Designed miniproteins, single chains, continued (6). Designs and how they scored, part 6

Each design is a single chain, and the fold is of that chain. pLDDT is the mean over its residues in the fold that is shown.

## One batch from the design tools (miniprotein)

Design m20188
Fold by ESMFold2-Fast:
Structure m20188 (fold): chain A 71 residues (1-71)
Amino acid sequence: SLEEAMREVARLIARGSKETLLRYVLPDEPEDTPLIELVERAVRAVAEEMGLSEEQTERLVEEARRILEER
């Protein structure tokens, strides 16, 4: 499903390097942006592009935060 595919995307974003996110996902973000904020913004941007609801987007952001905390 789209939601399951988006959960995998959120996991990939959360496990990505700050350099990769700045280069390919959020090139306009300042380099000093904290990794957690960068991950949250990247997940929100992809969810919006895919047409997910706010509730679905928040669940994905929480999933990404959890994965990032485990790094």
Scores: mean pLDDT 74

Design m20189
Fold by ESMFold2-Fast:
Structure m20189 (fold): chain A 85 residues (1-85)
Amino acid sequence: MDAVQRAQALLQEAQKSTDPREIIRIAREILDLAEASTDPDVRRALARIGLEAAMKALQLSTDKEEILEAIGIALRAIGLELDAE
């Protein structure tokens, strides 16, 4: 009901997809939820879920732009996790 449950549902959709572009979109949506959250525990959980989606996108990416976008999202997730206090 919370943002973490929504992010987990989004991660499940990402896990079913074979399209790196769609998975990148889902990962970005999860990280947008993380940035909107002020609770550090929630931000950390959302950042972790977003990182999982970004890593899935990276595994499926064959185009340099897709690879760079997936890496950018993964770095954004790591930054959010480190900044959560």
Scores: mean pLDDT 82

Design m20190
Fold by ESMFold2-Fast:
Order: sequence, then C-alpha cells, then structure tokens
Structure m20190 (fold): chain A 62 residues (1-62)
Amino acid sequence: SLEEVIAHYEKLLAEHPDSPNIWAGLGAAYLRAGQEDKAREYFEKALELRPDHEVARRLLAQ
C-alpha cells in the first residue's frame, strides 16, 4: 500500500537525512497519495540538498 511505501521512506529518511534521493522518493510517494502540498515540500528539500536533482525538478515542474 502507499501507506507502507511512505512509512518505509520515512524510516530511511530518519537514518539518512542527507540523501536527496530519499527526500525525492518520499515526495513521489506523497504525490501518488494525492498529497500535492507535502510532495512539493519534500521535492524542495531534495533540491535544497542537490539543486540539479533530475527527478525532483521534473516532478515539481509538473
């Protein structure tokens, strides 16, 4: 379920908070859950860590 995917990424994020890929993955999971505002926040965090992060830029731009 999406809830299990989100919980998995949140656990990974607690262990590796400096990984832009984990922030972007959590953003994508929230986007799939229909939570666009949370997804945007997490993509912005990924871009703060890596401004040229391809996945975060693509999904944030729509």
Scores: mean pLDDT 83

Design m20191
Fold by ESMFold2-Fast:
Structure m20191 (fold): chain A 67 residues (1-67)
Amino acid sequence: MDSLIEKAKQLVEKGKELEKQGDLAKAAEQYSEAATLYLQAGNVEEGQRLARRAQELAIQSGKLDPP
């Protein structure tokens, strides 16, 4: 459990760096992976929050169709 959360934290930090650089599509990928790890670790609220952020960034970057 803890190792999944630690990896997820690293992915969130990388996502934040990519957002600062304007790489929204890459940031969305990092947040999406982090969300999956949080969900697997049982942190459903954090996983859902990161998944939503990843989807918002992916839509803004043109990677996904708008909902």
Scores: mean pLDDT 80

Design m20192
Fold by ESMFold2-Fast:
Structure m20192 (fold): chain A 78 residues (1-78)
Amino acid sequence: SMEELKRMEKEIEERLRELEAKETAFRKQIEEQVANAKTRSEWQAIAQDVQAFMKELEEERKRIEEERKRLEELKEKG
């Protein structure tokens, strides 16, 4: 069970790395949009995309944190 818990912790670390890769890809997309932006409307669209993405990242980080707390509870009960 301890070996199983360690594997679950590594899976959480992998998911965090996946979030980092996703953020990097989105940053590249936004850089291209910024380079081509010519109007206030285009800048507003970029801002909306950033806000939506940041919300998604926050929600996913909260899910990962909940999983970490559950793992700690399982360790304490063991």
Scores: mean pLDDT 81

Design m20193
Fold by ESMFold2-Fast:
Structure m20193 (fold): chain A 50 residues (1-50)
Amino acid sequence: MEIEEEGRRAYKLIEELKKNRNDPKKVAQIILEDPYASEKAKERAKKLLE
């Protein structure tokens, strides 16, 4: 398991989400394309796109 790598990725994702917070569709797409995102986050993102 690559816990350290996943931790770093999560942190970078949070920063990207903050940068694109004004564009919820971009945020949703980033979450949906990220395999490390939780299922709840993906459901939320899908709802934002539709």
Scores: mean pLDDT 68

Design m20194
Fold by ESMFold2-Fast:
Structure m20194 (fold): chain A 74 residues (1-74)
Amino acid sequence: SHMDERRAVNLITAAYIAIIGAEFARSLGLDEEAERMIKVAKELANEAIRVSTTPEQRADAERALKLADEVAKK
């Protein structure tokens, strides 16, 4: 449905924003804030996977989750 499609896109977008925020926070030495943002990004990406209505949305959500994991690693 239109609502489910929009929800998935919004969650994926929010996950990417959180990932970008985490990377920026880490670059400033704000490691605790970066860890919080990564946790939020993973939660958003996992929810996006669950509500995704297309293979493309699910793949994008899975990429966001993988990216969050990579940013969590030094």
Scores: mean pLDDT 86

Design m20195
Fold by ESMFold2-Fast:
Structure m20195 (fold): chain A 103 residues (1-103)
Amino acid sequence: SPYDELLERLEKLFEKLLEENKDDPELQAALEEARDMALAILRYFRDRGVPVELVERTVEELMKIAEEENERYKAGEISAQEMLDLFQVRAAEVVARALAEAA
């Protein structure tokens, strides 16, 4: 399934980020929550029958957000909690735009 391939791409990114940060338990917890939110968003889009092209764009945007927030954390610019809070806000904006376009 195209949806399953996109879910696997997202899961592999979070597996990579978790492995790269295995010695940081606060970041691990934030990344696990961000992963669970991202996976829930994709399952929701699948269940609503959102077009695959729009789901793919959403995956790419969520992956970019996760990577950018991880780099900001590593640079000491944000805390693990701030990273999670920012991911929630930015992911919600991505979802709102995608659902508006799918309508």
Scores: mean pLDDT 86

Design m20196
Fold by ESMFold2-Fast:
Structure m20196 (fold): chain A 67 residues (1-67)
Amino acid sequence: TQAELRHRAANRIASAAIDAVDAGASPEEVERLARELGEEAVKQGLSRADAEAIVKAAVAIAKDYAA
């Protein structure tokens, strides 16, 4: 279902973004990684609107975590 795809994408993208911050990635690198994973989620059947919302949320979480 779209809900299952959304949940999986949200967890994966947020975790990857936080791991990238822990590894010393710049904010630009974190945003690029999150966008790439969002495009992968769209290819797996997630709606673009949901992918964009998840990417935005993951980037915001990573920025807060880095602060």
Scores: mean pLDDT 86

Design m20197
Fold by ESMFold2-Fast:
Structure m20197 (fold): chain A 108 residues (1-108)
Amino acid sequence: SEREQRIAAVFNRAVTNPEDEEIIEELSELFGDEKETIRKLLNAETAEEVEELLDKSSPVSLALAAAVAGRRGLVEVVRELSKHLNSDQIFEALLEFAEKLVEKEENK
């Protein structure tokens, strides 16, 4: 869907620029997650690293973990996380996340 494409584009941008302190700061500011956790999750290379950094109670953490796992080809992690991302409540939170991040970039 168009909504899913927009969410994927935003997370792909964050995953593609894992050393961008500005993106990390924006994510931390908007959602209250620790900058170090976001930075480590964006730079995760293995299923074990993703699982250790993943906060399953945070829709943002689930979305970032899914994007990272997808980019790294971690099929088993992607399969597991897809169960959480198929929740309507989670999708609405992820859409709000994507829209807030895009708006903040446009207003710089």
Scores: mean pLDDT 64

Design m20198
Fold by ESMFold2-Fast:
Structure m20198 (fold): chain A 89 residues (1-89)
Amino acid sequence: MVERFIEALRNRASQEEIDEILAEIEREFGKEAADGLRHYRDLLDMVDAGLSPLEIARHEARRGRFDTADMLLDIANVSEEEREEIRNV
């Protein structure tokens, strides 16, 4: 199942097809497994779109994924002022 998800991403499958695969994974492996792969897809899409680590961190913070946002801010060596702004979104 996870291999099918990775193959769909590599083949640039439609959002609908990817959502169907994720729904199957959720039914078989549970919500946390599916949510992890949805998160991975979101990160991959942002990277492919050419977003910087700072821009990705802002999107992650807006979605409540503060652990991923903090990790990306550490990689980007962002100022305390920008970290504060991102966390308060």
Scores: mean pLDDT 72

Design m20199
Fold by ESMFold2-Fast:
Parts: C-alpha cells; sequence; structure tokens
Structure m20199 (fold): chain A 65 residues (1-65)
C-alpha cells in the first residue's frame, strides 16, 4: 500500500542518516522495522524515526548494541 511504501522509504532514509542498515522482520503478519544503535546520537535519530513511522501506523524497535 502507499502507506507501507512511505514507511519503508522513511525507514531506509533514517538508516542512511544513522550509517546503519534497517532490518525488516515479519512478526504476527506485521512488518516491524529494527534499528540497532551504538551511540546516544544514533538513538536520538532512531527515536525520531519511531515517532514518524508510528504516525504512518508502522512499528519500529530500537536495539542498543
Amino acid sequence: STRESAAAILAIGYGIEMGEPVELRIEDGETVFVMRVRTDEQEAIARAAEAQLASLGARLRIERE
């Protein structure tokens, strides 16, 4: 759908900004984006991504490494 495409494009863009790939997982038939963060600055970017993706009905999980 248009909303799913927008969410994927935004997730990829935020991943590029962080310098880390965004992982896609299928959980209970839903697409979940996963961002692995190593610094507080990357976590702030990932939190901004989470808020924006939530406005599109998409899920983002932030994992600290």
Scores: mean pLDDT 80

Design m20200
Fold by ESMFold2-Fast:
Structure m20200 (fold): chain A 82 residues (1-82)
Amino acid sequence: SAFERGAEAALAGDARAAARGAGEGSSRSKSVMAGATAGVGALAAGVSVLVGEDKRINEAAAASLRQAAALDANPEAKPAAG
């Protein structure tokens, strides 16, 4: 199922990130990897929502991709005001 694939991808990403982190042995690089792992977790959550509603899968997936693209183009477009 899509949820299982998302969870497997997140788990695989986390395991690979942990293996690389152990190889580097740097606490600073772990901060960056933690951010990447959080991103993968968010994708898994998105997939979970998609499994529940077939007719909304395109909207959720498209919104996620557009948000990622917008963030990549304008990483500081939105200031965290509160």
Scores: mean pLDDT 53

Design m20201
Fold by ESMFold2-Fast:
Structure m20201 (fold): chain A 93 residues (1-93)
Amino acid sequence: AVEEVLARRRAALSPLAKKAIELAREAARALAAGDYERATRLAIEALRLAKKSGDYVAMMVALATAEDVLLALKKDPSKKELAEELEKALEEF
């Protein structure tokens, strides 16, 4: 039944995977707003939770968002410390 399919889709994402995707989405919004410190912090937390969740979709979303944030940080030499912090998180991912 349709309700069973929707329940299985909701059950397929663990609470950690859902939180990782939510944080990645918030990181992307912070990046679009020019809030590089918040974008970096949220991207790192999304990577951590995605890896801990073991969910492939959450890991891909967190990784793609972190790469977008890192690319933006590397365009500005004043953001070198934030870029290094995010690169370290990506190496540990």
Scores: mean pLDDT 80

Design m20202
Fold by ESMFold2-Fast:
Structure m20202 (fold): chain A 55 residues (1-55)
Amino acid sequence: MALAQARAAAGAGDYRAAGEHFEAAGELAAAADVYHLAYLRTGDPADLARAERLR
C-alpha cells in the first residue's frame, strides 16, 4: 500500500514524503535514495542523515 503512495509522492517532487512511504513499505534502499534527493533540494542535513541511516 505505501509503495504506491511513495511513487506518487516522488512523482510530485515530495521526496521527503516519498522516503517515509518507501520506509513504511520496507523499501529501505529506495527510501535512502529519495531522502538523498530531498537533501539535494532542501539542503537540510536531517534529510541526508535519514538517507545515510538507511544504507
Scores: mean pLDDT 78

Design m20203
Fold by ESMFold2-Fast:
Structure m20203 (fold): chain A 62 residues (1-62)
Amino acid sequence: PEPLTDGGVLESLARMAISIARGDEDKEKAKEFLEAFLKKLEEDPNTPESAIEEVRRELERL
């Protein structure tokens, strides 16, 4: 079946999530948010690898 979500949209959402996490005063909350978001991205087969790698890289810094 055809994917319902465009890969470019998922990449933009990943960058937005990272920006939100960086602005959060609670780093543990930011980490939990990004971990949950990364899991959702990994579950979507239309997610570009670049988006997954960008979120993983941010998590490594938290």
Scores: mean pLDDT 74

Design m20204
Fold by ESMFold2-Fast:
Structure m20204 (fold): chain A 62 residues (1-62)
Amino acid sequence: MKKVSKEELLKLIGEILSLIGEIYDVEQQLKQNPDDQALQARLAALQAELAKKVEELKNIEV
């Protein structure tokens, strides 16, 4: 487990919330254009980045 400052933890949480917002926007666009391969690729990339940051958060000790 990686030990980090409270400030670094809060920054990581902020980055996760930002990614969730971007994922929501792309999902709304996909509801209108479900066969848009570019939007599907963007959603997959954002979800992968979110998963990476969530794993980083799970391995953090304050």
Scores: mean pLDDT 81

Design m20205
Fold by ESMFold2-Fast:
Structure m20205 (fold): chain A 100 residues (1-100)
Amino acid sequence: MSLEDLRKQAEEAIKKVKEAKTVDEMLEILRSNPVARLVAELFEKMNGASGLDATALRVAAAMYAPGAAEIFDLLVEKARKEGVIEGGLDDRSGPVVWKK
């Protein structure tokens, strides 16, 4: 698969993710896309991760596919607003913890 194909799939996933109402819905959208599935897996690995480890996971997403870092950021922002996780990539207040 070319980088251009990966980018197109990532852009389609970003568009669908922006329309999602819950983190669970966003994760289902990401898991349905073969390229975006890795972003969901990297996000799940943030459970219990420190701010530095969470940043490393975001960098890994960015290296995997163009636009993957944007999808990752959208998912983290949504999860914080829902109270699914405490902290985030921008917070240096300790580990990212999944609530539910």
Scores: mean pLDDT 65

Design m20206
Fold by ESMFold2-Fast:
Structure m20206 (fold): chain A 84 residues (1-84)
Amino acid sequence: VRSFSPEEKEVIALLAEHEIREGEELYRQGKYEEAAKAYESAGRVFEELGDLESAGRAYRLAGEAYEKLGKYEKAKEMYERAEK
């Protein structure tokens, strides 16, 4: 695991927030699979940064998108990741 500087963490966190915003737009368009992937990616990035609150939020959003796809087992996995 790479050690990040505070400046690197800020830039990476902004990119992950951008992925969440893109996911929200995709979700509004009914593109739930793409939205779920964007949220899941952002969640993994926040976990790597140690921001477990933001990671939990992203995984919860991914779970909601997977539920819209009828992928209930994958949704449950995302919700379990959110409760770390």
Scores: mean pLDDT 82

Design m20207
Fold by ESMFold2-Fast:
Structure m20207 (fold): chain A 86 residues (1-86)
Amino acid sequence: MTVKLIVKNASEEIKKQAKSVATAAESEGGSGTVKVEGDTVTVIAKDAGPGAAILAVGVAVEAYLRGGTMESKVSGDTITIIADAK
């Protein structure tokens, strides 16, 4: 499946954790791309396994627990996780 993780108002620590999602997807035989624009980090993990998916959820939960928000949407084989750490 494809996992898209978008974190807004991300700290440097959260950006580092989000980048690890791409690395996990690659280690599982998939591919990962990372895009950083200011305080927003976007990770697209294609052919992601359970490790990349669990890490993506973990990053979003961390943003939520810091007083932010998280939401998820499933469309076909793609799960999109959007977190705002503000």
Scores: mean pLDDT 80

Design m20208
Fold by ESMFold2-Fast:
Structure m20208 (fold): chain A 68 residues (1-68)
Amino acid sequence: MPSPLEQARALVAEAVAWLRSQGLDALADGLERLADNILADPSLSPEQQLRFLTLFIRHVRAEAEALL
């Protein structure tokens, strides 16, 4: 089974690829920077990192869909 950290990285990569495929490079760049900050935060568990990134990706996807 993939670890929470591997799942978080996979979700970020998928969301970034989708945003770039839609021409939303600025949103993709923003998501990558936020993800790097969350994944580098030693105060967060891998499970917390996965939860926060999942919720943020959902929000970003909804905002992106409103722009398309």
Scores: mean pLDDT 83

Design m20209
Fold by ESMFold2-Fast:
Formats: structure tokens, sequence, C-alpha cells
Structure m20209 (fold): chain A 59 residues (1-59)
């Protein structure tokens, strides 16, 4: 499993671009949009570890 993949998405969220963060997650991890949205919500809450766990669990 990869522990990365959230850095780019977190950067987009810092800019307020949720959709770009979701797309970044999908491109980096191949997750579905729904999983990417949940991961992005976790990143927005400041929990990158949970975001990574969501993506790994969904695959």
Amino acid sequence: GATGGGAGAASYLAQGDRERAIEAVMRETGASREQAEEAVEALEAGDGKRAAEILERGE
C-alpha cells in the first residue's frame, strides 16, 4: 500500500478547490468519485491518515 497520494489533493483543498482535490485523488489512486469525495472530506478535516485508509479500504 501507498501512504502518499494525498499531498496534491491537500494542496488543492488549501486553495478551496474541492473538485480539483477530488480529481487529483481519483487520478493518483484510481478511486471512485464517491471514495475520493470521502477522502477529500477527511483531508479537509485535517485527517490525511483517514483519507489514505478510506482509499485503501475502497480498493
Scores: mean pLDDT 72

Design m20210
Fold by ESMFold2-Fast:
Structure m20210 (fold): chain A 87 residues (1-87)
Amino acid sequence: MREELEREVDLSMLRIALSVELLLLRKGADGKEVAESLRKIAERAEKLGEEKAAEYARKAAEAAAAGDLEKAIEYVRKAIEELAKAE
C-alpha cells in the first residue's frame, strides 16, 4: 500500500509538472528553459518505469529546444496522456 501511494503521488507530480510546461509553451515561454525542465521530467518518468511518457517528454524537449513549439505542445500532451494511463 505505501509503495503504491508513493508511486501515485510521484505520477501526479509528474503530470502537474508537464501541465505547467504545457501552459508555459502555450504562453510563449523560452523553449530552451522549457526543454531543460522537460529533460528532468523525462528522467524522473524513466526512473518510475514510465518509458513511453519519458520518450514523449524527451521528444518535447528536443522540439522546444529547436523552437518547434507546436510539436513540443503535442509531445507534452502525449506524455500527460501516457501518465494518465498508468493509474
Scores: mean pLDDT 84

Design m20211
Fold by ESMFold2-Fast:
Structure m20211 (fold): chain A 95 residues (1-95)
Amino acid sequence: MSAMDLTYQGAIALNEKKYEEAIELFRKALAQDPDYAGAWSNLAEAYLNMKKYREAIEYAEKALAQDPNNEFAHGVLSEAYKELGKEEEAKKYTP
C-alpha cells in the first residue's frame, strides 16, 4: 500500500472520528514517505480534533516545511493558536 493510499484511508477514518486509527494510518504513510505534506497536515487535523493543540501545531509546521502553500496546515495553525489564546500567532495563518 502506497503512502498516498494509507493517507486516503486515514482521511476516511478521520472523517468517521476514528482518531486513533487515522493517526496509525498517517504514521504508516510517513514511515514510507516522510516528505508527504498531505500526511503531515492530516495528522495535524487529527490532533486538533482531539484538542491536542501542541501536537497539532508541530505536525502542521512539518506540513508547511514540505508545502508552504498547504491551506489545510494554515487552517490547523490558525485554529490551534486561537484555542491556546495566542491571538497574534493565529492572525499570521488566518486569511
Scores: mean pLDDT 83

Design m20212
Fold by ESMFold2-Fast:
Structure m20212 (fold): chain A 82 residues (1-82)
Amino acid sequence: SDEELIERIFKQLKETAESLKKEYNIPDEKYEELMKFIEDGYKRALEALKTKSPREAAVELMAQTLLAIGKMLEIEFEVKKK
């Protein structure tokens, strides 16, 4: 189903976030902010299914999440000066 496609993408994005937290030792607070963003994105993608194709909704969810991940890593790198 369309919802199953979006759910699969959501699970993949959460797994990516968990891997990045472990690999780069991301602070719990920043990880929780990212997880909330991913969950909110998932809810938006489900709503988007009413007006967009499943592929378009999935691509939008992925793009928004990757942008958020990039921004989080950039901010953390600047703060840590590593």
Scores: mean pLDDT 78

Design m20213
Fold by ESMFold2-Fast:
Structure m20213 (fold): chain A 86 residues (1-86)
Amino acid sequence: SVWDLLNEILKVVNEALAKATDPATQAALERLGGEITRAVIDGVREGKSLEEIAQRILDIVDRFAAEHPALREVAEKIKEVIEKYL
C-alpha cells in the first residue's frame, strides 16, 4: 500500500537523521520527510494511484538531492524502496 511505502521511506529518512551530525543536513532531512509525507496525504486525498504518488516522491527526492549533496545517498535508498513497490 502507499502507507507501507511511506513508512519504509520514513525509516530511511530517520536512519539518516540519526547519523547526521550537521544541523543543516538534519534540517534538510526533516524537510524531505515532511514534503514526502505531504505528497502522500495530498495524493491519497486527490485519488491518485500509487504510481502517480511514487512519481511525486521521485520528483521531491531528485530536487533535494540536487540542492543538498549530503542527501544523495539517502535519495538513492529512497528510490530503491520505491522500485520495490512498483
Scores: mean pLDDT 90

Design m20214
Fold by ESMFold2-Fast:
Structure m20214 (fold): chain A 60 residues (1-60)
Amino acid sequence: ALVDIIEEQLKVHPVGINDNFFELGGHSLKATQLVARLRKEFNTEIPLTEVEKITTVEEA
């Protein structure tokens, strides 16, 4: 359930330049931003490690 929401958010990022950052090692940075976004929208605390895994798989 929560994983599905995270995956959808990853696909709707509007900035193409940032896509290069994620591949070069920006996964943790993107994960932090994603966690902040989800925490605001759903008031949910998400472990950074879980977000990193999802981000890596989504990019693959």
Scores: mean pLDDT 53

Design m20215
Fold by ESMFold2-Fast:
Structure m20215 (fold): chain A 76 residues (1-76)
Amino acid sequence: KKEEIEKLKEEYNRLLDEEVSLAVQHISAVVGLIADKNDKEKVAELEKQRDALTAEMDRVSAKRDELIKKIKELEK
């Protein structure tokens, strides 16, 4: 039981690192949108990148929420 909780926490930390990496890329895309807002072609490319990163961040966040639920179930 304790070893299973430790494994799930390790997986959670890996997803947290992935989410941080995605958040940094998302911030970079948003900053690019502000800097290049007068370049419609650049804006369209950056908007696609931002939206793709948002979807990926939502996916990772959902996986972390599932892991937290599993950890809480095992700790009870």
Scores: mean pLDDT 80

Design m20216
Fold by ESMFold2-Fast:
Structure m20216 (fold): chain A 117 residues (1-117)
Amino acid sequence: SEKIEELRKELLPVYEELRDKVPLIKGLSFDEVFAYPLQLIVSEDENERRELIKGLETYLEIYPDDVLSWILLGLGYEALGDNESAIKAFKKAKEIAEKLNAQKAIELLEKKIKELE
């Protein structure tokens, strides 16, 4: 998929940086972390995308410091065309990325926020 390949190119440098900073994903491949969520985000079935968003929102109420889940939530909302909710999710991800000193994640998130504002 063209969209998955584009997302992979954007996320791969961020994943490599976060893998070293986030113990939960240390030793996991890009595909083990992202393959299934990205399939749902680019799905032509809007209901699959909405189910992913609902699941991520529920998860993040319990684990609010999971930077990857905030990035995925922002991407899911962006794919729905809900730019306001996408910006809120990306801003939360950026706050966490700043605490992690994850410069590549910060740069991606600032770019996404500016594109949607």
Scores: mean pLDDT 86

Design m20217
Fold by ESMFold2-Fast:
Formats: structure tokens, C-alpha cells, sequence
Structure m20217 (fold): chain A 90 residues (1-90)
């Protein structure tokens, strides 16, 4: 289940296991690609791994989904995190 995979990802992230967290979130998104929170959390895990370009892309995807859902605050937060990740590439 996508829900079980997101919970495993959250647990892995809380334990500092960012590679495992990213893998679980990716598997969850193969089942439910419209889960904005999973895209956002995948971005966070990749940011912790120093994979800033991928983190930015996934934050941007989360922002798009949050905007479609009408969650302007989460969309703005995800967009800001994407911009911060892109600044790391400079």
C-alpha cells in the first residue's frame, strides 16, 4: 500500500536513513503519483543527501500538486524549498 510505504519513508527519515526514505517515497509515488506530501518528503530526503537538483524537481512537483488542490501555503513552502535547493547548485 502507498500509505504503508509513506509511513516507512517517514520512519526512515526520522532515523537519518535518507536513502531508504527516498526509496520508500519513490515506491509510494509509483502507486499514487498525486500525493503532494510524498513528493515534498522525497525532496526533503534528497536535500539531506546533497542531491539538490533532484530535490528541487520533486519540491516543484509537490508545489504543483498543492496548488491544484488549493493549498496555497504548502505550494509556496514547496516552491521556496525548491529555490533554496537550486541555490545550492550555484
Amino acid sequence: KAEELTLKGELAYSEGRYEAAARYYKEALEIDPNNGDAWYNLGKALYELGRYEEAAEYYEKAAELYKEKGDEKKAAEAAANAEEARKKLE
Scores: mean pLDDT 89

Design m20218
Fold by ESMFold2-Fast:
Structure m20218 (fold): chain A 69 residues (1-69)
Amino acid sequence: SMAEYRALLEQGAEQNRGVAERAMEAYEAGRIPSEEEAERLKELALKAAEALEAEKLEEAREYAEKAEA
């Protein structure tokens, strides 16, 4: 159903926002070696969340893929 699909998009957006919020924590914990990389991950995760909320799935996937690189 469309309601289930929308709920999945909202869940994906929340998960990406969580990644963005924890990017600097990951840097502090030594899991990300540079502050610049943490900021890049945060930006890409926020863009992925925004794209999911706008139902732009292809754009969301591209931002998520860049964050994994």
Scores: mean pLDDT 75

Design m20219
Fold by ESMFold2-Fast:
Structure m20219 (fold): chain A 66 residues (1-66)
Amino acid sequence: MEEEIRELVRKMVAAAGPAGVGSAEAAQYGKKFIEALAKKKGVSVEEVKPEEVGLEFDRLIAELAA
């Protein structure tokens, strides 16, 4: 599960390319990331707080950069 979420973050960064996070492909992986995070927590997608999504994304980006 955690590796699956990390893979989604890698794909989002790769899909963003020079255009950045605004790419449609990056947005698709973003949706899957939120779904995977909700599944990992055992909650529905609507119960995942936006702040929690942002914090987890930042944490995984930092881990991938290390």
Scores: mean pLDDT 70

Design m20220
Fold by ESMFold2-Fast:
Structure m20220 (fold): chain A 89 residues (1-89)
Amino acid sequence: SLPAAQVTSVTGSKAVLKPGDILTITGQNLDVVPVTALLYVGGQFVGYVTEVSATSAKAELTDEVKVGDVIEIRDLAGQLLGQATLTLS
């Protein structure tokens, strides 16, 4: 079995982020997160993972999010892979 991803933080460059802005995800075993993984806030699709490494990933937003939102990272089957409250970098 692959080790489970552990998300430590999700950060953005602005207090309110718009479509096309990038979130930075940090943690452990993030290279097991597929680049097809999707981001949600309160059950709404807000972005998708674009790149992954062992300790970092990036996601591009397709909808508006703000600092304080809980960002959930899910696979295409809907399995929760990790989550963190969005903070300012």
Scores: mean pLDDT 86

Design m20221
Fold by ESMFold2-Fast:
Structure m20221 (fold): chain A 66 residues (1-66)
Amino acid sequence: MKPLTGEQVQRISDLGRQTKDAAAAGDDESAKKYAEQLKKALIESGYSQELADRIANTIITHGKGL
């Protein structure tokens, strides 16, 4: 497993927070936008598309309160 750079960790963290906050606010359009950016950042960091999709979906679900 390759370690993430500090910039990659920060970007993923920021996008994850923005995705969760948008989902919690009921802003499905912004949640989708941030989730897509999060998935791209995860894939660029060496995660598979399947893992990126699962992480983004988990954050959205958690933001919505299940």
Scores: mean pLDDT 79

Design m20222
Fold by ESMFold2-Fast:
Structure m20222 (fold): chain A 55 residues (1-55)
Amino acid sequence: VTVEEVIAFVKEAQANNVPDEEMLKKLEEMLAATTDPGVRAVLRVAIADVRERLK
């Protein structure tokens, strides 16, 4: 998983009206699957952003 892939996933999920709850689950799955600290940092920011929208 790369930073560009995470950004592309979020953009495409938003464009396709994927529910925020489903987007959160997919982002958490990506976080569990990656060991790269930079990619994990980007995923954590994306997860936090989605969680704020779910409040």
Scores: mean pLDDT 78

Design m20223
Fold by ESMFold2-Fast:
Parts: structure tokens; sequence; C-alpha cells
Structure m20223 (fold): chain A 97 residues (1-97)
């Protein structure tokens, strides 16, 4: 199993940007899938934000609005078959006007 830590959340002014980074990933990672909302080990729910390569496990959110406030999650996919999954703990992004 792969392990992962998510960082880069916090309080950001409206119109600002934030970069979320998945780190501490052990083993070989194929891709990192990003979500806003809720996630659990057995069920990932929420808004899909896209997939980044395992070689570039960072997501930059730009031109933020208060609607972007929420908890962000990441799911790493290993390069093994079948792919193993690791979840980064939720990170809070708060956008203030």
Amino acid sequence: DIQMTLSGGGTVPEGGSVTLTASGISGKVRAVHWFKGEASPDSVRGEGLGITPGSSPSLTLENLTPADTGVYYAQALSSEEPPQLAFGGGTQVTVVP
C-alpha cells in the first residue's frame, strides 16, 4: 500500500490562489486524483477536480471565490496491477471576501 500526505490548504483571500501538494508518497505512483467534498477509504464522493501525473503531484487552484471553500482530498493510484489506492487526509481551504 502507498502512503500519502496532503498539504497547502489554509485561508486565502478571494481572487487569490493556493497550491495543494501530495507528499510522502511511498512506492511508484501512476496518477493522483483530486476531489472537493468528502472521501473515505471505501467511497470517494464530491466534485472531481482532475488527475495529475504521479511525477507532478500538485494541484493549483487560481482565481478563488468563496464557493471554493471546502475540504479537498487526493487519491493516489499506484503503478502496480491492480492499482493500489492511498488517500491523502482532507485539507481545508477557506476563501475570504
Scores: mean pLDDT 70

